# Designed miniproteins, single chains: the designs that were tried, part 12

Each design is a single chain, and the fold is of that chain. pLDDT is the mean over its residues in the fold that is shown.

## One batch from the design tools (miniprotein)

Design m387
Fold by ESMFold2-Fast:
Structure m387 (fold): chain A 80 residues (1-80)
Amino acid sequence: SMAAEKAENEKLMAEATKLMLQGFELLRNKADREEIEKILAELQKLRDQLSKSPFKESQAMARGIDNAIEQMKARLEKLG
């Protein structure tokens, strides 16, 4: 049902928000590159799932994830 699909997408959006916050926190604390790369991989998977969603909010979140990934990659390169 659309309601069940919406609830699943809300969970994916919440997980994406959590991972974005964790990724930026790890970058701020100059954490292990491998930990940051794991966050980036998980965000990419969530982005792909949300981009295929029929819900406008999920598609908007996918664009937000793309922006966050770009920012994290740029900051990660400055740490090397």
Scores: mean pLDDT 85

Design m388
Fold by ESMFold2-Fast:
Structure m388 (fold): chain A 97 residues (1-97)
Amino acid sequence: MEELERLAETIEKLGEELAEAIEAGDDFEADVLLSFVLMAASIAARLAEKHGLLDLAERIREAARRLVEAAEAKDAKGVREAARELAELVRELGRAL
């Protein structure tokens, strides 16, 4: 597996765990998991910028922002949707490199 595919799989797993933490009312676990997903998104966006993929970097940041908004709203479904979108954008980055 390529590094970006592993990053995408990690985002999907952490996004699912984040949604489950929200459903359980575990605000501490949700905050920690959100931080890890945002770090992964930041790494992907920076990598896209380094390769001149500025539009993709912006789309990654927008997906990460929607994830934050869903998490703040305690919207587990929105978290799952945003995390899956973010993972697919990371896979798109892997295909572009």
Scores: mean pLDDT 87

Design m389
Fold by ESMFold2-Fast:
Structure m389 (fold): chain A 97 residues (1-97)
Amino acid sequence: MEKLRELVEEIRRLKDEILEKLLKIKKLEGKDISELEKGRKASEPAAKLLEEVEEQSIEELSKDPEAAEEALEKLEEIKEELRESLKNLEKRLKELE
């Protein structure tokens, strides 16, 4: 179960980093980021609720080893997709320097 919690935490961290990179790209391109920033602030309470629900789900999954294993595989796939997205955003940022 430790590995499952670590993956969930890493996925949340990657999502936050992607959002920060997107905001930086929009700022460098001179596009209006006010709507994006407002949307981010409005979604923070919902993100916290999702985080609490995920913690409860992890505890439930700890009681079912098969379900936990399937969840681990799916989360690792999501993590790889997010890492690839982050690499693409970092590459775009370097091109804008």
Scores: mean pLDDT 65

Design m390
Fold by ESMFold2-Fast:
Order: C-alpha cells, then sequence, then structure tokens
Structure m390 (fold): chain A 72 residues (1-72)
C-alpha cells in the first residue's frame, strides 16, 4: 500500500505523527496486513497496553478498510 494509506490508517487509530512516521519508514513497502499489524503494535505501545477493547476494535476496522483489507 502507499505511504499515504498507512498515514490515514494510523490517524484513524489515533496514533501520534511520530509513531505513524516510524511505521511508514519501516513498513511502507510491506503487505497491507503487515502494515496493519505494525500500526496495532504502535497503538499498544502508545497506550502502554491499557486500551478499551471496543474502541480499539472500531478504530482497527477503520484502519483495515483504509488499507484495503476486509473488515471483520
Amino acid sequence: AAADKVREAGRALGLSDASIDAVVARDADAPPAEQLGALMIAYSAENDNRVNPLDLARKARTAAAVLGLPVP
């Protein structure tokens, strides 16, 4: 996927620009599923693994859709 889609997905997850830029720098050429995985790891790190599961699920669905992945 294009770097712009990774940035849009990261913003949907509520990630900082610094975390989004790190994923783009490392995973811009990765498959969309791997890009989503990297964004989810960054989300967990930013939230010190203290996340609302329902809020995370909604944001993850939006991020997946942005990356062109099937939404569960």
Scores: mean pLDDT 77

Design m391
Fold by ESMFold2-Fast:
Structure m391 (fold): chain A 95 residues (1-95)
Amino acid sequence: SMQDQAIETLIELLQKIIDAIKNKDEDKLTETYGKFLKTSVDLIGTAGGNNDTKLLNMLSKVLSLANQALLAYEDGDYDKAIALLEEAIDYLKQS
C-alpha cells in the first residue's frame, strides 16, 4: 500500500542515518536527516488529511526519537543516538 511504501522509506532513511553515524559521514547524515524530515512532514500532512490518528501518533513518536537521537549525536553520544534511531525503526516495524 502507499502507507507501507512510506513506512519502508522512513525505515530505509533511518538505517542510512545510523550508517552515516557509524561511518562518521557528516555530509551524508545531514542530507539523509533532511530527507527523513521532509518525508515525515509530507506523510503527517497526508495522515492529517485522512484523520489517520494511529499513523499520526506513530509519526509523532518516531520524530521525537529521531530528534532525541540528533541531540545525542551533537553531544557526541553516538551509541545513544544509534540506540534511539533503532528504537524508531522498531516502532515503525510495529505498524
Scores: mean pLDDT 88

Design m392
Fold by ESMFold2-Fast:
Structure m392 (fold): chain A 90 residues (1-90)
Amino acid sequence: FEEKKEELEKKYGDEASRIVNEGQERADKVRAEYEAQAKASPDPELQRELIKKGEEEVKKIENDVQTRLYDLAKKYGEERERIEKEEKEA
């Protein structure tokens, strides 16, 4: 049972790291793209709109990452509880 808990913790950690890394890559790309567009624009109004839009898109990515991490943590908790229940019944 302890081995099953350790494997579950490792699997959870690997999945969480993947979610965070994928989210960071997406956020960095979006931020860089909007910053580059803003810097290339001669219009200060358009520069402000592009930066604001980039920040909004990054926040959406951050919210998606948090939701995915929450769902993963819930699943991990349920699976861990199942293992602990089986251990007590054995």
Scores: mean pLDDT 82

Design m393
Fold by ESMFold2-Fast:
Structure m393 (fold): chain A 86 residues (1-86)
Amino acid sequence: MKSELEKEIKEKIEKAQKKLATYEQGLKDAPTQLAKISLESSKKTLELLKEAEKLFEKGDYEKAKKVVEEAERVLFGTPLEAPFFA
């Protein structure tokens, strides 16, 4: 339980950071509406995951789980595959 939640938080943070870097580059090359929205969503997701990590450190596992669920909803049920070239 604790190990699973910790792993989930770390995995989602890594995913969000990777996606954020990609969208940040895309925004520099072409500041499109989609690039802005994707960047905002990724930032929001990362912030929520960071909050969950803080709650986990405090021992508030129930709240940490709730925040992870919020981050999942914000992330947009993006399939496991991330399109790299449009």
Scores: mean pLDDT 70

Design m394
Fold by ESMFold2-Fast:
Structure m394 (fold): chain A 81 residues (1-81)
Amino acid sequence: SEEELKERYVELVRRLAEALVEAGVISQAEADHLIEQAEKWSLEEMLGAIPADIAMARALGLEELARELEELKEEIEELLE
């Protein structure tokens, strides 16, 4: 469902944001802002953001997170087509 896909995206963004804070790339306040913005997005907005999220996850060596983001992207694309 749309709600399930949105919940999965927010969870993956939370994991990415936490990793960025741990790596010293962003502050906790910036991470909280990213999560808050993701929670407000449409599936179309989420779909547009995922390629950048995948690139960031890979840059941090988070290959499993990148894979989960790619799988979610495919599921959102299928739902919206």
Scores: mean pLDDT 87

Design m395
Fold by ESMFold2-Fast:
Structure m395 (fold): chain A 74 residues (1-74)
Amino acid sequence: SLEEQARALLEEARRHLRAGDRETALAAVEKAVELAKQLPNPEPLFKEAVLLYQELGRDDLAREVGREARELLA
């Protein structure tokens, strides 16, 4: 499912982040967010993506995902 794919991508992002591969981690989070946008309840996945973007130092992307989550759940 799309949810399983998005969750697997977030798990891969965490693994790459732990290994110091920040660019691969970033790409995995971006793909997970894209898939999560297609789900009827993306909130838990968006929450994880925000935290991962913050750990990656991408506060700009964390804010953008937070805004999109607010718009989708309004």
Scores: mean pLDDT 84

Design m396
Fold by ESMFold2-Fast:
Structure m396 (fold): chain A 92 residues (1-92)
Amino acid sequence: SAQREQWIADARTAVRLLEDILREMRDNDFPQSAIDKVEQLIAEARELLAKTEDPSASLDEVRQAAIESESLATLATMLYWSLKLMQRKGLE
């Protein structure tokens, strides 16, 4: 269904955003603890993406997995901006 395809696309977008955040953190010498946390979130998001791509998964399971993957991406985004602000202020 179109709705299923959209939720799978949302989960893929969340993984890509997490990978982009990880790259930016590594390129800007962020704390190893933050890098480790985002790597864990990527692993969790990839498992959720695999669940959305399972043809046997119900529409509700796909929806829930997509929402959860977006929550992980949101968490990583908030972590990134908090640490970026601390770096700019010399508070790292």
Scores: mean pLDDT 89

Design m397
Fold by ESMFold2-Fast:
Structure m397 (fold): chain A 86 residues (1-86)
Amino acid sequence: SNLEKVAKLLKESLLTSSNLSEEEKEKILEMAKSEPEKQVEIALELAKKYGEEFAIQALLTAFGLDTSLTVEERLEIMKKFHEALK
């Protein structure tokens, strides 16, 4: 139910204009369900396969889907992602 609801949000509201593949949606959902360190790893994988801009949008989407993360945790994830990318 939760996973299906999140998938519908990505499809209908958050990412509909991006025409994301099922694989791309699955990675964003995985990121939303992952611990901070794992979110950085997934974001780096997405950046290598689909580009940095896509990875940033995916992280922002995952942050919007996961209400368990604090603002501080989200900021730390973004900083670690950018440091590892460059």
Scores: mean pLDDT 71

Design m398
Fold by ESMFold2-Fast:
Structure m398 (fold): chain A 81 residues (1-81)
Amino acid sequence: MSLDELIEQAEKIAEELNLPIDFEALREHYARASPAEQARLKAQLQAAIDAYKAGDFEAARKHLLDIDVSLGIERIKRAVS
């Protein structure tokens, strides 16, 4: 699945779970990320989607919030560097 397809599904899940995830920041971070970090982000998005489809909304929330925390840390690092 492409990044755009993963983000589209994750955006719908985040909206349904009322999570304030910045997916534009995720796209920007992905474009600048290492191949290892890009693979990690795709895996985390897929894990959130899989959890939601399985009815495990708590796991889906955790995966999406873990992405948001990672983006927040990267934004702080960029702001102070």
Scores: mean pLDDT 78

Design m399
Fold by ESMFold2-Fast:
Structure m399 (fold): chain A 77 residues (1-77)
Amino acid sequence: KSPLEELILRVLDVRREHAGEDLSQAEIAELLGVSPAAVSNAIRAMEERGIIGEPRDAEEARALVERARAALAELRA
């Protein structure tokens, strides 16, 4: 488990908890206790893996987290 993979999952968990809210990278960084640059790097890595989009509700956010976990597992295989 890499620090980047852990941060990606934490960013997705924050987006799930705040589904439908337009959170900035700075706000996500504040909630996670990391730098805005670290959040920006995690979001870029998510986009490169096709894990994109802001969830509109908790169900969509949950599906996004599960999809991200699957994508990260495939990249390690």
Scores: mean pLDDT 69

Design m400
Fold by ESMFold2-Fast:
Structure m400 (fold): chain A 100 residues (1-100)
Amino acid sequence: MPSLEEVIATVGEALRLASENVSDPELLKKVEEVERLVLQAYLFYLAGRLDEALRALERARELMEEILKELQEKNAPKEVIDAIEKAIEKLRAFIEALRR
């Protein structure tokens, strides 16, 4: 299971790579929302507020999947798509583990 720090780092790297390869303001807004949700989840997790952390992570996962779909439709570079897919996989693994 990845640590939350590893999930945050992987998501952050993937979102940075995506933002460097797109100029769509709506897609960039989704990137910013995922960054905020992941940070919020981390703060909830540190506070022992696991239900709030789980909800924030689930919403981040949903938005990441939307970002992936839009990147595929825009024919983004394979490296960008692969990075987002890897981040989604790690996020899902952490969510499943957090559910006990």
Scores: mean pLDDT 85

Design m401
Fold by ESMFold2-Fast:
Order: C-alpha cells, then sequence, then structure tokens
Structure m401 (fold): chain A 111 residues (1-111)
C-alpha cells in the first residue's frame, strides 16, 4: 500500500500526464483526419513517451512493482482504445477513452 505522501504525489504525476496526453490525442486526431501519417506517427510516439515517463516517475517514487504492473496494463489497454477511436474518426470516443484510462489509473493508485 502507498503511503499518503506517495499517493498524493502519484496523483499529481497522473494529473500532469493527463494534460499532456489530452493535447497529444487532439494532435493525433487532427493529423489522422488530415491524412498526415508522419504527424500522426509522431503524435503516437509522443504519447508513448509520456506514458513511459509517467511509469518511470511512479517507479522512482517507490510505487510497488505489483501496483506499477497493474497501472502499466491499464495504460496499454487505454492507449489501444484511444488509437482505435481515432482510427474510427471518433474524437468524442477518443476523449472518453482517455478519461476512462485516467479514472482507472487513479482508482489503482487509491487502492
Amino acid sequence: MLTPEQREEALRILDEAREKMKTLVDKAYDAYKAGDWDAFTQALAEIGRVAREFLDRLRALGVPDETLEKIREAVARGLQKIASAIANGDKEAAHKALDELFEEVRRIIEE
């Protein structure tokens, strides 16, 4: 179980990652709709970097491996759902998938 201080900091890190991801999801959607595959691929790579940095920051904070693995699995599933929504041209579904991902990760941190 996380200490109260670790939980508070983990939630702050999560909020920062959410704001960065939100901007990148919009960039990926706009690039996909424009048929700009280079910009789309770059936006997806940036999303992957933000996710990796997020997980690395949680590991550095001392989040237990079992909790970190649950978060990693949630992130992987959420990113696939976001990518599928973008590929279907559904910006609302992409935003909903992003919100659901961050709600699931918050729940894991608060357990």
Scores: mean pLDDT 86

Design m402
Fold by ESMFold2-Fast:
Structure m402 (fold): chain A 96 residues (1-96)
Amino acid sequence: MIKSLEETLEKLKSVPAVVFPSRETLDAIIAEARALNPSEDAQKIIAALEKITAIEEVEAAGVPAVLVESKDAQEVVETLKAIVERVEKEEAERLA
C-alpha cells in the first residue's frame, strides 16, 4: 500500500503542469495519511490542498484528474512524501 502512494507522489513530481488525482482520490490518500500520522499533519495537508484550485479537468492514465499549478502541488507532494518516508522507515524497523 505505501509503495503505491510513493509511486504516485514520484509521478506527480515529474510533470511541469501537475496532474492531481480527482479530489475524491486525494481525500482517500489524506485519510490513509491521517491513519498513519497525527491529525496535526493531516490538517497541514488539508490546508495545502485548500489552496489548490482546479484549472482543468483532464484524464491521466485513464483516470479522472485535475490540472493544478506546480507550486501548490509541490507543497502538497513534499508534505505527503515526508509522511510516506516516515511510515516506510517505521515499517522497516518493525520488520527488522
Scores: mean pLDDT 57

Design m403
Fold by ESMFold2-Fast:
Formats: structure tokens, sequence, C-alpha cells
Structure m403 (fold): chain A 111 residues (1-111)
């Protein structure tokens, strides 16, 4: 899930860069990716507590992290086969991509 979170973060940064056509303004994300992911993991839980349409479930028995997001009448469910902090980051990044693409439905990520 750490490798998956790193890949998804890089893809998100690249898509943002494409939108602005300013590739020179994309930071050297790979060099700071571990710091970004660690900071994101620490802060995500606090943000999730503030949003009633977002549900986080961590199932230690099944070794799964499940993120459910309800947005604009659509439900996005991301299941990651890991309970690590990186699983949470990966789930959030996938959910954000689904929202940006106006997509709904379940996604399962293998760690």
Amino acid sequence: SEELAKKLLREMIEERAKKYKNYELVPEAEKKIDEILEEAAKNIREELEKEPEVRLEVNEEKNETILTVEFDGKTIVVTVSSTSNYALVAAVLVAQRKIANNEAGPVRLEA
C-alpha cells in the first residue's frame, strides 16, 4: 500500500500539473513523497472527523481499510487490503480521483 500511495500521489500531482500546463512548477515530489504521505496520513483522520459524509473503517481482523465518501448524490467506496497509514492515504487519493472524474462505485486496492 505504501508503493500504491506513492504512485497515486505522483499521478495526482501530474494531473494537477497538466491542468495548469506548468510542469516546471511541479515540485520534485518523489524526493519529498515520504514526508508528504506521512503528513497526509497524520492530518487525514482529523479532516475525516469533520465531514459527516465521509466514513473510515479499519478492520484489523480482515486487514482492510475502507473509506466511504458520499459526494453529489454518488457513493464511492475504496477498500485497501492493508491497515497501514499508507492504506488510508491511498484510499483518499483514489476517492479524490473518482470525485474529480465524476465517477461512483466500489474500488478494491491490493496492498
Scores: mean pLDDT 67

Design m404
Fold by ESMFold2-Fast:
Structure m404 (fold): chain A 72 residues (1-72)
Amino acid sequence: SGNKLILDLLKREADYAVNLMKKVDPEKAEEYRKQAEEILKKAESGNFQEAYDTLRKLRDEALELLKKKEEE
């Protein structure tokens, strides 16, 4: 099923964003985990594009914070 593949990809994107934030701030990583869980729940109702875009934004924010931390 195409939906199963899309949901699997979204779960991988969510895990990646949370794991990136763990390297920056473990406390904020827990907030990211909760946000990702809510986003994935919305994706189950068929809003795959919005879920993908939001998870990608979380990933990009975590990457930017990691870069700033490494520059200190």
Scores: mean pLDDT 82

Design m405
Fold by ESMFold2-Fast:
Structure m405 (fold): chain A 95 residues (1-95)
Amino acid sequence: MDPLEELYRPSPALQAFLARVGVTREVVTLDEIIGALSQHIVDRRLALPDPARADLLDLSDDPLADIVGRDVVSGRELGEALLAHLEAHAVRVAA
């Protein structure tokens, strides 16, 4: 199946966060957003060290808390909050 790319225009809050991590484009793919977030989570060590809480991220000292509205979130809750900050421009199929 050809990969589908959907172009998004981020909210001003998400755009400001993306600019801090080096993404300054007006429209972005979901993969670009996921890649930037994954790198930021690793660089700032936002994942909790407890194996029982390994699916949770501590955002209390991070700009992502302004986007999500919570200090501690699961990866799923982070994804849901990010989708709320995106406006779909177009869906395209990669060649």
Scores: mean pLDDT 69

Design m406
Fold by ESMFold2-Fast:
Structure m406 (fold): chain A 80 residues (1-80)
Amino acid sequence: SSMQRRRRQLEELLEKLKEALKAKDVDAATQQSAEIGRVLGDPALATKIANIAMDAIKEGDPEKGYEEAKRLVDEELERA
């Protein structure tokens, strides 16, 4: 189904975001945040996830950044 495909795509993007956060790769984190927002059709959410990612890199806490981004994605999927 389209919902199952979209969920799988978002899971893959969140995994790539987590790896970017662990690597402190700002460019990769920004790219994955933009792609997540594009898949969800929400540019504002892309910006929120990018801000979470930047804060996680600055704080050195990739798990916190991943968990917050995943929460926002899960909330958006539940609204759809």
Scores: mean pLDDT 86

Design m407
Fold by ESMFold2-Fast:
Structure m407 (fold): chain A 67 residues (1-67)
Amino acid sequence: SDTENYLEKLRKLAEEGDIEALKKLAMSLHQLQEYEEAIALYNKVLERQPNDLVAKTALLMAKSKLA
């Protein structure tokens, strides 16, 4: 599907070090309620950009869904 093709493109770009693709992938998986994968990707965003408040907030929201 178009969504699967888009996510696959984002995964490839994120693996190549594209931080914007990593953020888009995390947010897309969060929207799809794939919370465990989204949490792992938000943590990778924060390793590279530790002061990203949007990523910090999204991480906490995703974690709250698994608590």
Scores: mean pLDDT 87

Design m408
Fold by ESMFold2-Fast:
Structure m408 (fold): chain A 62 residues (1-62)
Amino acid sequence: MTAKEAIDRAIELYEEGAKADPSNAKLWKKRAEEFKKDTPYNIVYAGIVAKNEEEIRKYLGL
């Protein structure tokens, strides 16, 4: 998995959370936007999340 793919997948996981919990969809969207704003392509975050989906979920606390 590339760093970009891992970051894109992390954002998708937040969007999936919004679909699974529609009563809190706005909160899930806010989490996705905060993630994008803070470090979408930052090398440090790319190093943390550029593994597999399990590591991404663990990092995001999902």
Scores: mean pLDDT 69

Design m409
Fold by ESMFold2-Fast:
Structure m409 (fold): chain A 65 residues (1-65)
Amino acid sequence: MKVELSEEEREGIVKGLSKYTSGELGEKLKEAARNGDLDELEKLTSQLSGPAKLMGELAIKEMKE
């Protein structure tokens, strides 16, 4: 499912993810957040651990609000 986000909300989520994610998985996670792709974001977040996983979970929560 894709969620409509403002450009500001989208960039805020991407900036948060950028602090805690890197590499190919981090780039895919940021792209999913930019596209409002909740299904892809949940899938990618399930593959993360530690602070990166928490940031992905926060992004999912923000999109569901």
Scores: mean pLDDT 72

Design m410
Fold by ESMFold2-Fast:
Structure m410 (fold): chain A 73 residues (1-73)
Amino acid sequence: SALLEKGRRMVEAGRRAKELAKKGDIEGANEALKEAGMTPKKDPKSAKEAELYGEIAEGMGLIMIGVAKVAER
């Protein structure tokens, strides 16, 4: 389903954002967050902030996957 695919992409992008943030690549982390559909009103200024947004994106993706699996046809 579209929700399942979107959720999987959000999880993947969120994880990528966290990895890039840990490497100090805040710009790359921000691009990954945009791929997750997360456009923060204020760009992450630190690796810690980018990691937090990455965790949120990952969590949102997992919720979407769960909803898609439970949703009736």
Scores: mean pLDDT 77

Design m411
Fold by ESMFold2-Fast:
Structure m411 (fold): chain A 80 residues (1-80)
Amino acid sequence: MRRATFLEVDVDEDGRVYLRYRDEDGKPHTELLGTVDDPPEELGERLARVFGQFDELEWRVVTTNENGERREERVSVRVP
């Protein structure tokens, strides 16, 4: 079963958008999805292609409010 864990979307100082994850052996991977200037729909399509490589994903969602308070949730999603 192909599994990715600790999935995170990160944006660097140059506006490049990366997908970071760990495989079933715990090895870190970083894939370039595009830039912040790319349409969100195109970035979503590229993300979906990467997700198609896996049978299960563990996603970490981080939300920050106006006061700088963070909430972190883990969500497991099965790829159809």
Scores: mean pLDDT 67

Design m412
Fold by ESMFold2-Fast:
Structure m412 (fold): chain A 120 residues (1-120)
Amino acid sequence: SEIEELIKKITDPKSIEELISFVDTLITIMKNLPSLFENSPTPEFAGDIAKGFVLMVLSIALRTIEDPNARKLAELITERTLRTIDEITKYVKSGDYDKAEKLRDEMIEFLEKIKEMLKK
């Protein structure tokens, strides 16, 4: 995959460490999504706030990550995270909570897998 090819090209230890911290923060956002939906006036509002946090975290990461391949990987992970939040929001809005939880769990698993690949 494009993600696996980008990971192979990242050799700078500092960029790897900062990218792992970025992924850990995205995992934390995904784990806290249910609480955000419960404490928000609408599912759309919760989704927008979550996407705002993701984009803020990306902005911070891009200030510290110097490796171009690590920067591109952060952007691709962000795009997938934003799309997943939109899909979760649609399922929450329709009352399909089981599908929302499954998508969240699958996204967390994907992020954990990327983190493990970066550590090797």
Scores: mean pLDDT 91

Design m413
Fold by ESMFold2-Fast:
Structure m413 (fold): chain A 90 residues (1-90)
Amino acid sequence: MEKELEEYAKKHPLAFAVAAIRGQRLLRAGASSEEVAKTVLDLLKNELEKLEEEFKKRAEKGKELVDKDGSSLTEEEKEQVFAYLVEEKL
């Protein structure tokens, strides 16, 4: 599982970023690290193209939000800003 996640992170970094953000939401909701890792891996195996498309959409929305105060952003808007910052660094 962990080794497969590392391989996806190397080959599909944008899809991995979206799946990892979703995993972080599960952790905040009280899910175990093992449950999160399984969910992230299942997403990468089954929804790779959707995750890449979601990353691009989140990055576009994040660009509009990056100048706003972080304390005023929802958790979803913070994830969009994060996607924009990751795309700018790539």
Scores: mean pLDDT 75

Design m414
Fold by ESMFold2-Fast:
Structure m414 (fold): chain A 81 residues (1-81)
Amino acid sequence: VEELIKKAEEYVLLAVRYVQEGDSEKAEEYARKGAEYARKALKLSKGMSQKDISRAVGLLIASIGELIEAARLAGRPAPPV
Protein backbone atom coordinates (compact mmCIF):
# COMPACT_ATOMS: atom_id res chain seq x y z
CA VAL A 1 0.00 0.00 0.00
CA GLU A 2 2.88 2.41 0.79
CA GLU A 3 4.18 1.98 -2.79
CA LEU A 4 0.74 2.84 -4.23
CA ILE A 5 0.45 5.97 -2.06
CA LYS A 6 4.01 7.01 -2.99
CA LYS A 7 3.27 6.53 -6.70
CA ALA A 8 0.03 8.51 -6.39
CA GLU A 9 1.96 11.36 -4.70
CA GLU A 10 4.63 11.33 -7.44
CA TYR A 11 2.01 11.44 -10.21
CA VAL A 12 -0.03 14.23 -8.56
CA LEU A 13 3.14 16.35 -8.25
CA LEU A 14 3.94 15.72 -11.93
CA ALA A 15 0.37 16.66 -12.92
CA VAL A 16 0.66 19.94 -10.94
CA ARG A 17 3.97 20.70 -12.68
CA TYR A 18 2.56 20.07 -16.16
CA VAL A 19 -0.54 22.20 -15.39
CA GLN A 20 1.85 25.05 -14.45
CA GLU A 21 3.78 24.49 -17.71
CA GLY A 22 0.54 24.52 -19.75
CA ASP A 23 1.05 20.94 -20.99
CA SER A 24 -2.56 19.72 -20.88
CA GLU A 25 -1.79 16.26 -22.34
CA LYS A 26 0.93 15.41 -19.80
CA ALA A 27 -1.08 16.99 -16.97
CA GLU A 28 -4.09 14.78 -17.82
CA GLU A 29 -1.89 11.66 -18.18
CA TYR A 30 -0.24 12.06 -14.77
CA ALA A 31 -3.45 13.19 -13.03
CA ARG A 32 -5.17 10.01 -14.28
CA LYS A 33 -2.25 7.89 -13.05
CA GLY A 34 -2.40 9.62 -9.66
CA ALA A 35 -6.13 8.89 -9.38
CA GLU A 36 -5.57 5.26 -10.46
CA TYR A 37 -2.92 4.58 -7.81
CA ALA A 38 -4.94 6.40 -5.10
CA ARG A 39 -7.98 4.24 -5.94
CA LYS A 40 -5.84 1.08 -5.83
CA ALA A 41 -4.54 2.06 -2.38
CA LEU A 42 -8.11 2.65 -1.13
CA LYS A 43 -9.25 -0.76 -2.47
CA LEU A 44 -6.44 -2.39 -0.46
CA SER A 45 -7.70 -0.62 2.70
CA LYS A 46 -7.41 -3.81 4.85
CA GLY A 47 -4.82 -2.93 7.48
CA MET A 48 -4.49 0.72 6.41
CA SER A 49 -4.09 3.33 9.14
CA GLN A 50 -6.47 6.30 9.31
CA LYS A 51 -3.54 8.51 8.18
CA ASP A 52 -2.95 6.35 5.08
CA ILE A 53 -6.68 6.36 4.22
CA SER A 54 -6.80 10.17 4.63
CA ARG A 55 -3.69 10.58 2.45
CA ALA A 56 -5.06 8.30 -0.28
CA VAL A 57 -8.41 10.17 -0.27
CA GLY A 58 -6.56 13.51 -0.40
CA LEU A 59 -4.48 12.30 -3.36
CA LEU A 60 -7.63 11.16 -5.20
CA ILE A 61 -9.23 14.59 -4.65
CA ALA A 62 -6.02 16.34 -5.79
CA SER A 63 -5.85 14.12 -8.91
CA ILE A 64 -9.46 14.98 -9.79
CA GLY A 65 -8.67 18.70 -9.39
CA GLU A 66 -5.67 18.42 -11.73
CA LEU A 67 -7.77 16.48 -14.28
CA ILE A 68 -10.32 19.32 -14.28
CA GLU A 69 -7.53 21.91 -14.72
CA ALA A 70 -5.90 19.89 -17.54
CA ALA A 71 -9.27 19.70 -19.33
CA ARG A 72 -9.70 23.48 -18.92
CA LEU A 73 -6.24 24.07 -20.47
CA ALA A 74 -7.21 21.85 -23.43
CA GLY A 75 -10.60 23.56 -23.87
CA ARG A 76 -12.37 20.26 -23.09
CA PRO A 77 -15.28 19.59 -20.69
CA ALA A 78 -14.34 18.17 -17.28
CA PRO A 79 -13.55 14.42 -17.54
CA PRO A 80 -15.69 11.81 -15.74
CA VAL A 81 -14.14 11.11 -12.31
Scores: mean pLDDT 74

Design m415
Fold by ESMFold2-Fast:
Structure m415 (fold): chain A 59 residues (1-59)
Amino acid sequence: TLLRGLSREAARRLIEEVARIDPELGAGARAALDTGPVQAEAALAEIERRYPELFARYR
């Protein structure tokens, strides 16, 4: 399954990198991945909004 064009593995790696820069956002996104696809998509959208260059590296 693709989440905002990312594989689940790519999304997990992106979230790990975000957690090093923004631990609260990273923790929230990780929790959202475990909750469901709607929550995961919303969290990835927030990452794309705040860190668009970082998000682009994983697409």
Scores: mean pLDDT 82

Design m416
Fold by ESMFold2-Fast:
Structure m416 (fold): chain A 71 residues (1-71)
Amino acid sequence: MLEEKIKEAEKKAEELIGDKKTLSKEEARKVAEELGLDPSLLEERAELLGELTKDEVIFLVKQEVLKEELE
């Protein structure tokens, strides 16, 4: 079920990020890759903004899961 996959990805992303407040482009890419997701969206957003917050990375991970399941 899509909702279950999103929840699992959110939990795994939180575990991978740990107690970091912000992530660089490279760190955001690694989170996506560890989850088996396309890192392009996270990389593009991190490059545009300079860095991503933990909440932003988790949000983008959930968006990528949704995109890949609907594709």
Scores: mean pLDDT 80

Design m417
Fold by ESMFold2-Fast:
Structure m417 (fold): chain A 92 residues (1-92)
Amino acid sequence: SAAEERARAAEREKAERLAQAKAYLEEQGVEITPALEAQLQAAIDLDRLINDPSASDAALRAGIRALAAAMNISLTDEEIEAMIAAIKARHA
């Protein structure tokens, strides 16, 4: 399906971006821990959503929550809604 093709393309792009980010950090002397890898993956997912003007509020909330969880940060619903509003303002 078209949805499966889009999902496969997104996973390939994510894998490439993750590999590039890891290579850059390793070159800077940073150890790639499982926690850091999870943070990089969540950040790449959220960056894709932020740069997609068609992204739904639900998708943006899920992306923000996923990154917060990977970073072990607690966010209120009010803080998440403020972040979504700021993201949308950049595309207006």
Scores: mean pLDDT 85

Design m418
Fold by ESMFold2-Fast:
Structure m418 (fold): chain A 67 residues (1-67)
Amino acid sequence: SAEEVKRKKKELHLQYTTQAFDAIGEAFDLIAKYRDTDPEKAAQIEAELQKRLAQLMADLQAQEAAI
């Protein structure tokens, strides 16, 4: 039903939002650690975070489309 589809989409959104939030937190802690001592490494961590967030969003959209 339309109601069940909406519920499943909300559950998927919450799951991926939690994963994205955790990834952001971990990356920000590392960026703060390396920003002044190794800016190249900090930039690499930021780039890897962007790639991971893009993958999580793509996975979310694919799962929603499958419903």
Scores: mean pLDDT 85

Design m419
Fold by ESMFold2-Fast:
Structure m419 (fold): chain A 66 residues (1-66)
Amino acid sequence: SQAQLQALAEILLKEPPHYAVSLANQYLVGNNKPPLNSADQQQLAQLIQSGDVNALVNFLLQKLSS
C-alpha cells in the first residue's frame, strides 16, 4: 500500500545509505522484483540526501511497477 511505502521511505531516510540500499533490496526481492543496480543505488542515495519522502515513495513505486 502507499502507506507502507511511505513508512519504508521514512525508515530509509533515517539510515546510512549502504544500509538503506540493503533494506530497499530486501523489500524489492520480497515482492519478487530485482534488486537495485548500481545506477539505482546512486539515485536512492541522492534521494536520501534530499530528504524528500514523496520522491523516495515514487522511486520505490516505479521499481515495484517495473
Scores: mean pLDDT 84

Design m420
Fold by ESMFold2-Fast:
Structure m420 (fold): chain A 64 residues (1-64)
Amino acid sequence: MAEEVFERAKKLAKELNDQKTMEIAEKLYEDYKAAVERGDELEAEIYYTFLVMLTALLEKEKER
């Protein structure tokens, strides 16, 4: 699930030629994986939510 959201965010950022947003997506996904490995459920949900929100914003930007 999170990997699919991350891959979509990365693809959208690349299509928009937005290097900074691509770096943000990569950092969020790394932080998500680290939280999952630690068993920090709340922190993992926070990073996943940010990644989902980022993907939604990129979808909206692509529609302009």
Scores: mean pLDDT 83

Design m421
Fold by ESMFold2-Fast:
Structure m421 (fold): chain A 91 residues (1-91)
Amino acid sequence: KEKILELLREAEARITAVGEAARAAGLSPAETRARVLEVLFELAERLSEYDPEIAKEIRKLLEEFAATTDPAEQQALYARIAELLGEMLEK
């Protein structure tokens, strides 16, 4: 889906810009992560226009990702989010 790929590329560019701005401002890793999560939540909201069911699952996983400090749990949640994004691209 062309539009979904466009949204993903836009989100990637915004995340890169957030990282650069955070570095310039001297933000902590936790503060930088919080700003990146804001971009990802916005992406999930926009993706709901194309697949509201999968977008809802992604949002729920992002909420769990934001709430956990366990690296292993974060890794598992990230893998599941990536899997769902792949499903959206396949229809």
Scores: mean pLDDT 76

